# Designed miniproteins, single chains: the designs that were tried, part 86

Each design is a single chain, and the fold is of that chain. pLDDT is the mean over its residues in the fold that is shown.

## One batch from the design tools (miniprotein)

Design m3156
Fold by ESMFold2-Fast:
Structure m3156 (fold): chain A 68 residues (1-68)
Amino acid sequence: SKAEELAEELRELSKKYAIAKLAGDEKKAQEYADKASELGRELAKLLGDDAALDAVKEGIREGDEEYK
């Protein structure tokens, strides 16, 4: 579904954001944050704010784990 595709893309962007932020790449982190914000708003319209927040949290968790 579109919601499943948006959730997966939001999770991946949030993961990339976390890695860029940990690496000190402020420009890349902001680019990923901006894209994640847009997708988060779209997902929230379909499934609510909690679904968008869960996708972001999972992405950040995966990024933190991969950076280690």
Scores: mean pLDDT 87

Design m3157
Fold by ESMFold2-Fast:
Structure m3157 (fold): chain A 73 residues (1-73)
Amino acid sequence: MELEGEIWVAFALIYVWLAKKFIEKGDLEEAREFLERARELLEKARELGAKEEYLREVEEAIREAEEKLREAE
C-alpha cells in the first residue's frame, strides 16, 4: 500500500516541477492548474499511507511554487 502512495508522491513532484517551469516562462494560468493537481495528488498519497518525510517534501515543494507564483503575479 505505501508503495502506491509513493507513486502519487512522485506524480505530485512532477506536477510541481511543471508548475515551476510554467512560472518561469510566464504562463501563470497553467502553472496554477498544475499546482492544483499537485495538491490533489498529495492528498491521494496521504490517503494511501505515503511516508511522512515524502509528504512533507511535496508539501514544501508546493508551498515554494505557490510562493513563486504569487510573486510573479
Scores: mean pLDDT 82

Design m3159
Fold by ESMFold2-Fast:
Structure m3159 (fold): chain A 99 residues (1-99)
Amino acid sequence: QTPEEDFEAAARGGAELAREIAEKSPHPKVRDAAQRTAEAFERVLKEAKPSLGVAAHLTLLTIQLVLAKKDFERGNYDAAAETLERVTEQAEKLLEETK
């Protein structure tokens, strides 16, 4: 695999999972947070310079999205929204660092 392929897969995977959380969550706070997370991953995919380091970081952020999904499935909406907001902040910081 090339760094570009790993980067694209990680960025798309995170965006798709965040979109799924936004669509499936009954809670407005979780939906709004997940929408922002999806937009952040989409911006990383479009604007960031691909590297293995960025791909690895995006993969770790996607694991946090899986945990957020488990939290809202258990009814822990505040915990899910907080994790989504933190992932958004980390993705935006990653994008700034790749300029």
Scores: mean pLDDT 84

Design m3160
Fold by ESMFold2-Fast:
Structure m3160 (fold): chain A 78 residues (1-78)
Amino acid sequence: MLEEVLERAAELEARAVEAARAGNYAEARRLLEEAAELLLENAEAIAEALGLDPEELRRGIEQSRDDALALLDRAEAA
């Protein structure tokens, strides 16, 4: 069910934020990548439900993942 997929992705992202706040950057990266993978696997269904282009949604998810991973790398280096 699409709602369960979106809720699970949100839970993974929330856990990633908590892991990053705790300084556990490895766990934060893993959770963030898992959330992005879940969204990408369901991108066509999500795009259909929201009236979006699936390829634009995939690019948006990939860009958000890459941006967030870059922020984690910067935070870990600081």
Scores: mean pLDDT 85

Design m3161
Fold by ESMFold2-Fast:
Structure m3161 (fold): chain A 57 residues (1-57)
Amino acid sequence: MLARAVSLSPKTGEDDLALRPGDLVEVLEEVDENHVLARNLATGEEGIVPKSTLEEV
């Protein structure tokens, strides 16, 4: 699933993906009801982000 960041992703853990508003990401896997594993298409980095920071495009 392709999605866009609509807010700054909190990065407090080693597994977190840093996102800025407007970043395009590919959702790779659902981790839980509130989090996904995603890849930032601009940086190639992978990590966990809250679903609330993403908008499906």
Scores: mean pLDDT 77

Design m3162
Fold by ESMFold2-Fast:
Order: sequence, then structure tokens, then C-alpha cells
Structure m3162 (fold): chain A 60 residues (1-60)
Amino acid sequence: MKYKATHDIIASSPEQLSIKKGDIIEVLEELPGPWVKVRNEKGEEGIIPRMALKDSTEEI
């Protein structure tokens, strides 16, 4: 399911994904703790904080 990012996130490690507010993010896997594994519209994959996502469906 696709979510809209609510915050700009800057990756601080190689496994994290940088995202911008308004980016459409697909959740691939829920991880233990505050992280989720996601894919952005460009096909880049990484982990981001779950709090950066909202229940917002955007069909594009």
C-alpha cells in the first residue's frame, strides 16, 4: 500500500532512504521498532521512520 511522506527525512546511514515531504512511498516490510522498509517512486529501497508516513492513498 502506498503512503504519502509527511516529513523530509535525510538518510544518515547507507541503509536509510532520504525522502521528501509529499513523496509516494510503498511499504515493503514492517521492521521491529520504529523503522519500515520502503521503496520510493524511483525504485530506491531503504528504511525510514514509520512516523514519516500517514495513511494516505495516492493512485498514480
Scores: mean pLDDT 72

Design m3163
Fold by ESMFold2-Fast:
Structure m3163 (fold): chain A 76 residues (1-76)
Amino acid sequence: MELIEQAIEALEAGDVEKAIEYLRKALEEAKKIPGTELAVESLEEAIRAAEAGDVLGAIRFAQTALSQLEVLEKKK
């Protein structure tokens, strides 16, 4: 979750390249956890939006992924 939060902060600061690095690392970590399929899709959409220069879209998808991962923590 920290990586997604750092990605959102980087996007808000205009550091899109650094945000993409954090999102890619978050995607790799999410893929290691069973049941994260929705969060993985949201992270992939966030990366795609950031690469296209859609900063607001990237932030929204990153926030969605963060919310989806928080729901999984409650299922332990």
Scores: mean pLDDT 81

Design m3164
Fold by ESMFold2-Fast:
Structure m3164 (fold): chain A 58 residues (1-58)
Amino acid sequence: GELYRAVLPFPATSPDDLELRVGDVVEVLEELPNGTWLARNLATGREGYVPASALEPV
C-alpha cells in the first residue's frame, strides 16, 4: 500500500484501532469511504484503524 506519516497523535480507543505517535510511518492497507483507513505501523508492526485526517503522504 501507500506510505503515510502521522502528523497527529492518535490513541487507540478500541481494540481495532492503531495507536499513532507523531512521525510514525504507516502503510495503508485499505481506505474506507468514511475517512477511516486500515493501516500497518512500520515501527511496531501492528495493524488497525486510523483516521485519515491524522496522516499525510510521505
Scores: mean pLDDT 83

Design m3165
Fold by ESMFold2-Fast:
Structure m3165 (fold): chain A 60 residues (1-60)
Amino acid sequence: MVTLKGVVSSSPSEFGFGLYNKETQTLHIIESNKDIKVNGQSVALSDIKMGDNVEVEYFV
């Protein structure tokens, strides 16, 4: 399992969204099929807005 956190840098689409990590100054592309959490709560992609702080969990 891998956890990424950051700020949503683009409006979510059917393909996913951009997640910008300010601490590492890196932009990650989050695909729509990933498990997404905001403050530890699972959320739908449609509930995510640009500028939100989110944590994304991946299963490997």
Scores: mean pLDDT 72

Design m3166
Fold by ESMFold2-Fast:
Structure m3166 (fold): chain A 68 residues (1-68)
Amino acid sequence: PAVVPEVPMTKENMAQMLITHVRQNKEDKEALDDAVEIALELGLLSEEEAKNIKTAEELIELLNKYLK
């Protein structure tokens, strides 16, 4: 039996949660900045990639590599 008490915290699921969050909050600059910081802490982004993210779409594109 698979044990799924809550959303599994794999890199793929964390990336998907962040993508969903920024898609729902496109107009919220703080939501984008928070998502970039969380992705950097989780090792989903490099420091150089994080510096180049200016829009929610750019973050989503980078995180989609973990879902492919």
Scores: mean pLDDT 74

Design m3167
Fold by ESMFold2-Fast:
Structure m3167 (fold): chain A 65 residues (1-65)
Amino acid sequence: SMAEEEAKKRKEREELLDKELEELRKKYGMPEVVEAIREGARSGKETPESRKAAEELEKKIEEEK
């Protein structure tokens, strides 16, 4: 059923996101930014805060290279 496929894909995405966010927390020490991204993903809605947090994190990653 679509509900079962949706739940499976959502769970897989959540697991991948959690792993990525944990690594980013360790590497950059930006818990507030990580939490904003997690909140946006959890709600399934893009918030201005989650968008800014994702952009800020991408800039940090690029600058660290």
Scores: mean pLDDT 68

Design m3168
Fold by ESMFold2-Fast:
Structure m3168 (fold): chain A 95 residues (1-95)
Amino acid sequence: EEEKKLNEQIKKIRDEAVKRASEIVGAEFETVLEAIRYAKEQGDEEKARELEDIYMEEVNKINVLKLKYDKRPPEKFVADSLISIGDALDEIFKI
């Protein structure tokens, strides 16, 4: 049951981030990363940076939510269950 609630909240975070990205660019996307790619292809580096901030906010919100739903002791770092900040930045750099 908690896994279902976690997945619903993750979906809300992603949907809100994508909605903000779509409004900034003026086009519909499935992911914030697609919006970043579109902005970079249009040469709009300022919008691309704003979208990168939205993507990092999405990643951070999902990680905070995963930590909240994790029943492991606070002393045990859940690095393997979290979205790596390095991996998130690498996805942006690949665009």
Scores: mean pLDDT 76

Design m3169
Fold by ESMFold2-Fast:
Structure m3169 (fold): chain A 83 residues (1-83)
Amino acid sequence: MRKELAERIRELAEEIEALGTPDGIAAAELLREAVEAAEAGDLRKAAAKATAAALIAIGHEIETGDRRLTELALEAVRLLNEL
């Protein structure tokens, strides 16, 4: 159900924000914006926001070696593609 997917993505964004990193906070905001765009039917905007969040997460892993943000962000992007 679309509402359950949207809620799970928001939960993942909260988990990302709870990591306490500036990159995590930025990625979480982009994922929330992606959900809002998808729920409004703006799939191109949703994809753009999701891609931006994934790129921030990948950059964070390259700089820090910490994979947690990347794993959470990629799961959120996977769920967004099911919306």
Scores: mean pLDDT 85

Design m3170
Fold by ESMFold2-Fast:
Structure m3170 (fold): chain A 58 residues (1-58)
Amino acid sequence: STFDRLMAEKAIEDLEKLAKETGDEELKKKAQESRRLLEQGNYKEALELAIEGIKKGK
C-alpha cells in the first residue's frame, strides 16, 4: 500500500542518516538492503529491517 511504502521510505532515510553520522558499515549495509527490498515491493520487510538497524544504532 502507499502507506506501507511511505513508512518504509521514512525508516530507510532515518537509517541512512544514522549510518552517515556513525560511519557504521553494518548500518550502511542494512540501509542498502532495506532500499533494495523497497525497490522490489517488499515494503513490510524493508520497514522491519530499517527499524532493526535504527534500534541497533541507538
Scores: mean pLDDT 84

Design m3171
Fold by ESMFold2-Fast:
Structure m3171 (fold): chain A 84 residues (1-84)
Amino acid sequence: MSQELINQGSDYYSKGDYEKAIELYDKALSLERDSTAYLLRGEAYAKLGDYEKAIEDYEKSLELAPKDEEAKKNLEETKEKLKK
């Protein structure tokens, strides 16, 4: 199930293996569009300094969950990094 892939991705994220976390979130998203998977993949992209991809994923997360304050905060903070 997609939730198992999200959980595995979060384990790799916790270890600092952001590239492997992204791979697992990609697999989860290929099975089901999930706001949490978009949010977490965006966070992993931001850790790698890929702010443009992080912004795209946060925007996708907000399309599915428009009131997600964490996604809104992460989107705003990441956009500020691109302006500098």
Scores: mean pLDDT 85

Design m3172
Fold by ESMFold2-Fast:
Structure m3172 (fold): chain A 84 residues (1-84)
Amino acid sequence: GPINEADVWEALGEIAYVTGNYKAAVRAYEKALEIDPNNVRALTLLGKAYYELGEKEKAISYFEKALQLDPENEEARKLLEEVK
């Protein structure tokens, strides 16, 4: 299938996240969002990475943005409830 550069950055961010490198995860997800600003999954994952860094207000902002774009997003909704 076609490979999107944003999907590659998202995948690199996930690798960084699961290895505990949350700052690298933030940078990778921000790169994905520079390419596709409406990538709901990248917004949700960026919020998770910010939460792990103790940046609660940024995490909330990204989860809310994900839900504005996709109100049915179960992961973003659950994460927003957990951090409020």
Scores: mean pLDDT 87

Design m3173
Fold by ESMFold2-Fast:
Structure m3173 (fold): chain A 80 residues (1-80)
Amino acid sequence: MEDYEKALKAAENGDVKSAIEYAKRLIEQGKYEEAKEIFELVIEKNPDNIEAWYYLAEAYRKLGKLDEAKEYYAKASALA
């Protein structure tokens, strides 16, 4: 709960680094759906953020959505 609230606030305030760090903690805690929401918010404002695409793919993989995970891993790899 607290990591999600901190991640959401960081993402809303444009603090991409903090948003990603808290969202990574959500993945470690098994809160894949919450982590997915935060990474999607980061990507909406920062579509070139390779790390956000990679961890979005990890969240989808953990949720068993393997086709979406492959797509987002490919997106991360295609970014310079």
Scores: mean pLDDT 84

Design m3174
Fold by ESMFold2-Fast:
Structure m3174 (fold): chain A 73 residues (1-73)
Amino acid sequence: MKITFNEKAREDILKAAEDELKWAEENGDQETVERLRKAIELIKEGKPEGFAILADLVLTRAIDATFERRKAR
């Protein structure tokens, strides 16, 4: 059977990537914006590398955003 990590998985990941992209654009973080755009492009091409880049960026961004309220970097 076709399981998650095809249409549904890509849709969910792409949605997360677009949400992070909007947040990065709002904060003027051009480096993260470019990285997210690359991840989205790779995901649309069906490249697993895009998922890895997105996961790394999302996780790092979430951690940095949380710590930025208490400590920079």
Scores: mean pLDDT 68

Design m3175
Fold by ESMFold2-Fast:
Structure m3175 (fold): chain A 61 residues (1-61)
Amino acid sequence: MEREALSKGAIAAANVAMAGGTPEEAEQHARDAFKEASGREAEARVLPTADGAHVEVRLAP
């Protein structure tokens, strides 16, 4: 289920960012979690913010 896989990716990225990981690590964890849950490739982007991180996860074209 794509929505569940996207949610898992976003949660994985947020957890890495909150633990002091790099944006690149958070993006990789988001892609890995999405692929594990859905079997599909994803594009992930993590932007640091004052209140944590903004996470974007979507299906690769």
Scores: mean pLDDT 72

Design m3176
Fold by ESMFold2-Fast:
Structure m3176 (fold): chain A 91 residues (1-91)
Amino acid sequence: SDADKQLLQEGQKLADETLKLAEEAIKKAERYSSVDPEMAKFAEELRELKEQAERARELGEQDPRSGYLLVQAIKEEIEKKAKELEEKIEE
């Protein structure tokens, strides 16, 4: 349907934005990971969320609704982790 096609397009855009956020957060965490075990843990958790976002993007091609909802949930988790990371860097 046209609704499914629109949802697929919106879901793919959301997934691309989510992956960019994850990559930026991973890069920030990795900068400190050699000297801070907590930053190493943030980097690992963010990489796992990035892998989940990539799988959600692929799911969206088969099931646009489920893919969209899953990407949205993963984006919220990445944003939460990125905020915690920024607060740690500012300390």
Scores: mean pLDDT 86

Design m3177
Fold by ESMFold2-Fast:
Structure m3177 (fold): chain A 99 residues (1-99)
Amino acid sequence: MIDEGALQVALALMIIAILKTLIDQNRPIDPEETLEMARTALRLLREAVRLGERRAAEAARELAEVMEQLLPLLPEEYHPEAEELIEEARRLAREAEEL
């Protein structure tokens, strides 16, 4: 069987890599698509933690870091949701470190 936890982390890291490319874009970012991608990555990492995948800790920290860098590029109306996602990612990283 493929390690499902490892697969969830790999998919989340792919989304995080896409989010990192948005930081360098010479065009306005789509805030709704950006937040949907962040939520998807967080969901994948949450499932990885549930499956006992310790590598989710580093990926969750990377997600929080990328979202902190994207926060000033988002319209102010989206800042509360982005800040919530950052806090959830940091919490998930702590949970994964305890595995």
Scores: mean pLDDT 83

Design m3178
Fold by ESMFold2-Fast:
Structure m3178 (fold): chain A 74 residues (1-74)
Amino acid sequence: NAQFEADVYEALGLIYLTLGKKDYEKGDFENAIESYEKAIELFRKAIELDPDNTVARKNLEEAEKFLEEVKKKM
């Protein structure tokens, strides 16, 4: 079930996005980068399975922006 798989990837992406934000708040930029990269990969998989998922697309954009921000501070 592609829809169920897309939903699972989106949910996992959100978990990693949240973890990345927490690591960033702690100043743990290495772990924040790793978590944001995992979130990006997961959201991309969700979008591939469900291209109309606007939530996954918005979360992907957010994760990409946070990844750029962290890399500039290192």
Scores: mean pLDDT 86

Design m3179
Fold by ESMFold2-Fast:
Structure m3179 (fold): chain A 60 residues (1-60)
Amino acid sequence: EKKEKAKELTEEGKKAAENGDLEKAIKLYEEALALDPENKEAKLGLEQVYRLLGKEEEAE
C-alpha cells in the first residue's frame, strides 16, 4: 500500500540522515512524499536535511 511504502521510505530516510548520507535521505524523503504528500515526518526530514546539506556544501 502507498502509505505503508511512504512510511518505510521515511524510516529509511531518517536512517540515511543519521548516517550522514544526506543525498540518500533527500531521495528517500522525496519518494515518500511522492507516495504520500501529507506525510509530515518526510516533510520535516527534508527540511532538516536541507539545512545540513547547505552547511556541508559551504565546506567544499
Scores: mean pLDDT 76

Design m3180
Fold by ESMFold2-Fast:
Structure m3180 (fold): chain A 92 residues (1-92)
Amino acid sequence: LEEELEKLAKELEKKIEEYINKSTEELKKEIEKLAEELKKLLEELVKAGSSLTPEELELGLELLEKLVEMIEAKRLVVNEGVSSEEARKRLE
């Protein structure tokens, strides 16, 4: 689960950066699919219950926060016409 979550998070980040530079319908769908898979894995991690370590939970929360920031960056570029540079600054 941990390795799979990290892999999906990195892939999602890469796709979102690609989308910021070149917005296409295909990339939107790929980002949505990756976000859905990441959410599903996070739910499975939480459901694991007694076997979940504090480190695993912390990693899951970190990935979720990163996902929210990436979605906001996408919104700023696509819907508000904000440049990629400005969107990146707002993620700070």
Scores: mean pLDDT 63

Design m3181
Fold by ESMFold2-Fast:
Structure m3181 (fold): chain A 64 residues (1-64)
Amino acid sequence: MDEAYELLVQGYKAALRGDLDKAEELFEKASQLLLSDPVAASGSFGLGLNASIEASKEVAEERK
């Protein structure tokens, strides 16, 4: 399961909604997971870009 990726997506969603404190918390958790795995860390920029795109799409689709 891509736990770090899910945390990045949730962090970007929080940032897009203006909840910067929550975004920082989620990004810290994601970075801890990425730093514990060198292979995951090597793809972290790509994961971040994909997560930001995914979060943007999900926020747009989750309009109430």
Scores: mean pLDDT 71

Design m3182
Fold by ESMFold2-Fast:
Structure m3182 (fold): chain A 65 residues (1-65)
Amino acid sequence: SMVSKEAAANILLVAAEIEGAKIVERKDKKLVVSYPSSSERARELLEAAKELFKEVGWELEVVEE
């Protein structure tokens, strides 16, 4: 089955959480996610997820801890 942009965004978000990212707020169609400053991989995954979430009408705010 084909992966939707929403599913792809959520896969990247889960990968970022494995790398230490944390969901700190969910509000309407806005998601705020923090990542540890020691994890450039979490940041990369969140930036990729942010672009895909934007395409499906969600805002992902990325915050460095």
Scores: mean pLDDT 84

Design m3184
Fold by ESMFold2-Fast:
Structure m3184 (fold): chain A 91 residues (1-91)
Amino acid sequence: SAEERAEEAARAAREAARATASGGKESATGAAAAGASAGGASFAAMLGGEKGAKDAALSAHSAAQAARRGGGGEEAREGAERAERAAERAE
């Protein structure tokens, strides 16, 4: 369902943000950006429907991009890849 796809995208976005945050002070800006986008994805998922799923996908893509730029090493990169795949399924 749209709600399931939205929640998957939001969950993956939160995981990418957490992985970026685990990089410490060096990834603080990236972690903040990824966290804000993950929050957006979660909010969109709560609103529901196809629009909520599409909005969650857009926010999950943003979280993945922030995670890739923000450092956090391999875990952040893997989290970004998972968020991108979940976002594609929510579109």
Scores: mean pLDDT 80

Design m3185
Fold by ESMFold2-Fast:
Structure m3185 (fold): chain A 82 residues (1-82)
Amino acid sequence: MEELVEEFIRRLLELGVPEEAARLLGEALRLALEAKSDLDVRLSFLAMEVEIARLAGLITEEQGRRALELAEELLGEYLGEP
């Protein structure tokens, strides 16, 4: 789990996401990974956190879209989905 969160943060930084926003979204991914809900609920939570960061001006729309794609991939990998 920690390795997935660190990988998510690292890849967000590679996309040009500021460190503060990358850390915040990494915390959101950690909460999603720890949740006992199905994938759709976890992704909805992440989508909300990404939208909050975008509305706050911390990330661009493109960075938010890429962050959600990456989070969906990492959550699917963690849950054993292809």
Scores: mean pLDDT 79

Design m3186
Fold by ESMFold2-Fast:
Structure m3186 (fold): chain A 93 residues (1-93)
Amino acid sequence: SLEEKARQLVMEAYEALKKGDYERAIKLANEAVELAPDSPEGAVAYLLMGEAYKKLGDREKAIEYYQKAIDVAEKLGMESLVERAKKLLEEIK
């Protein structure tokens, strides 16, 4: 399914983020968002993009993607992700 493919991309984006390959993390997370933007996988992908942009020093894009993660997660009732993304957003603002 598209959701299973998006989940695989999210897992690969997370591994890239852990290794410090922030540009690859953004690319993979963006591919996940394109497949399933309004899904749990899409919400996590936006969060990973925000973290990667923060690590690259792109504060404006980090804020943008944390906000997108919050918007999708709130619509889906993903309370834990909403809380995590709001905390990350508060730390960068």
Scores: mean pLDDT 90

Design m3187
Fold by ESMFold2-Fast:
Order: structure tokens, then sequence, then C-alpha cells
Structure m3187 (fold): chain A 60 residues (1-60)
């Protein structure tokens, strides 16, 4: 799971949303619904982190 989480985080950081969607589809087919929700939560947290970093850059 950790390796697949890192792959989806890397794709999100690169802005490769097609790759993110492909990885999410693969997760849906290969992991439980509960694990799939973990991937969605990771993406949500990464989006919040990026927003926080942008805010910090404006404050600096």
Amino acid sequence: MEEDIEKIKEAFEKGDYKKVNELLKWVRENYSYEDYQKFLNVLSEEAKKKARELRAQRAA
C-alpha cells in the first residue's frame, strides 16, 4: 500500500491527473473500499498541504 500511495502522490505533485485517475481505478480493482478511501484521504491531505504551502509563500 505505501508504495502505491507514493506513486499516486508523485503523480499528483507532477500535475499528471490522468495518471492519478488511472492509479485510483487500479486501487478500486485491487484494494478494499476502506483502503480506497485511504487513498482519497491522502489526495485530500496533499491538496490541503499544497494550499498551505502557497499561503506560506504569500506570507513570506
Scores: mean pLDDT 76

Design m3188
Fold by ESMFold2-Fast:
Structure m3188 (fold): chain A 56 residues (1-56)
Amino acid sequence: SVRELVGAHDVGLTTEEELARYQEVKAEITKELLAKGLSEEEGREEAVRRVLAELA
């Protein structure tokens, strides 16, 4: 989706391995946040932010 492409671009991932790691962490964080009652969009945005912090 456009949101997925923008997220990957914002993270600055350039390799397939980095992108795979991002997708894995994003899925886990999104699942966790959705379990807390957050919307899917809010979960994705928080996942991107947390992955950026993890990679920094």
Scores: mean pLDDT 63

Design m3189
Fold by ESMFold2-Fast:
Structure m3189 (fold): chain A 68 residues (1-68)
Amino acid sequence: MIEEEKKKIVEETEKILEKMVKEGRLSEEQAEEAKEEIRKLAEEEEDPRVLIAKSIGVVLRALGDALD
């Protein structure tokens, strides 16, 4: 059930981004951009393990940008 696994990855990552916004670690704009990128990755990437790795990369880039 690759589709179910990818949906869980997207959902969990979006929850993490939402919590980061709530805690003041990310702006709402940065979180929305990261969510859109992750959703696009989920559409393009079929391997859930690769999707996890790429999603982590998106979150880390968003956090790096927030420090400026």
Scores: mean pLDDT 77

Design m3190
Fold by ESMFold2-Fast:
Structure m3190 (fold): chain A 109 residues (1-109)
Amino acid sequence: SLVKEAEKLYEEGKKAYEAGDYEKAAEYYEKALELFKEALGEDHPKTIEVLTLLGLAYAELGKAEKAKELAEEVLKIDPDNEQALGVLALAYKELGEYEKAKEYAEKAN
């Protein structure tokens, strides 16, 4: 089952993230995202969850442009997604866009 494989990769990604290994977390989340997109589609809540966590991992790595792109993708589907708003705030902060970072951080709460 693609879903079972994706869930295993997702759990390994979460373990890596909790350990502070953001590079390894991103690798696992990228693989999980591909499988969830194939099995469940791009708009499925589980796909959106993994996409959001991948964005957070990229933000932690200082990959601000990638984090921003992923957060914007989530917000097109779920405009009030608190985690994606938080990722976007972190990405704008890393890009030096402090006013936008503040705006999105307040929306995230």
Scores: mean pLDDT 88

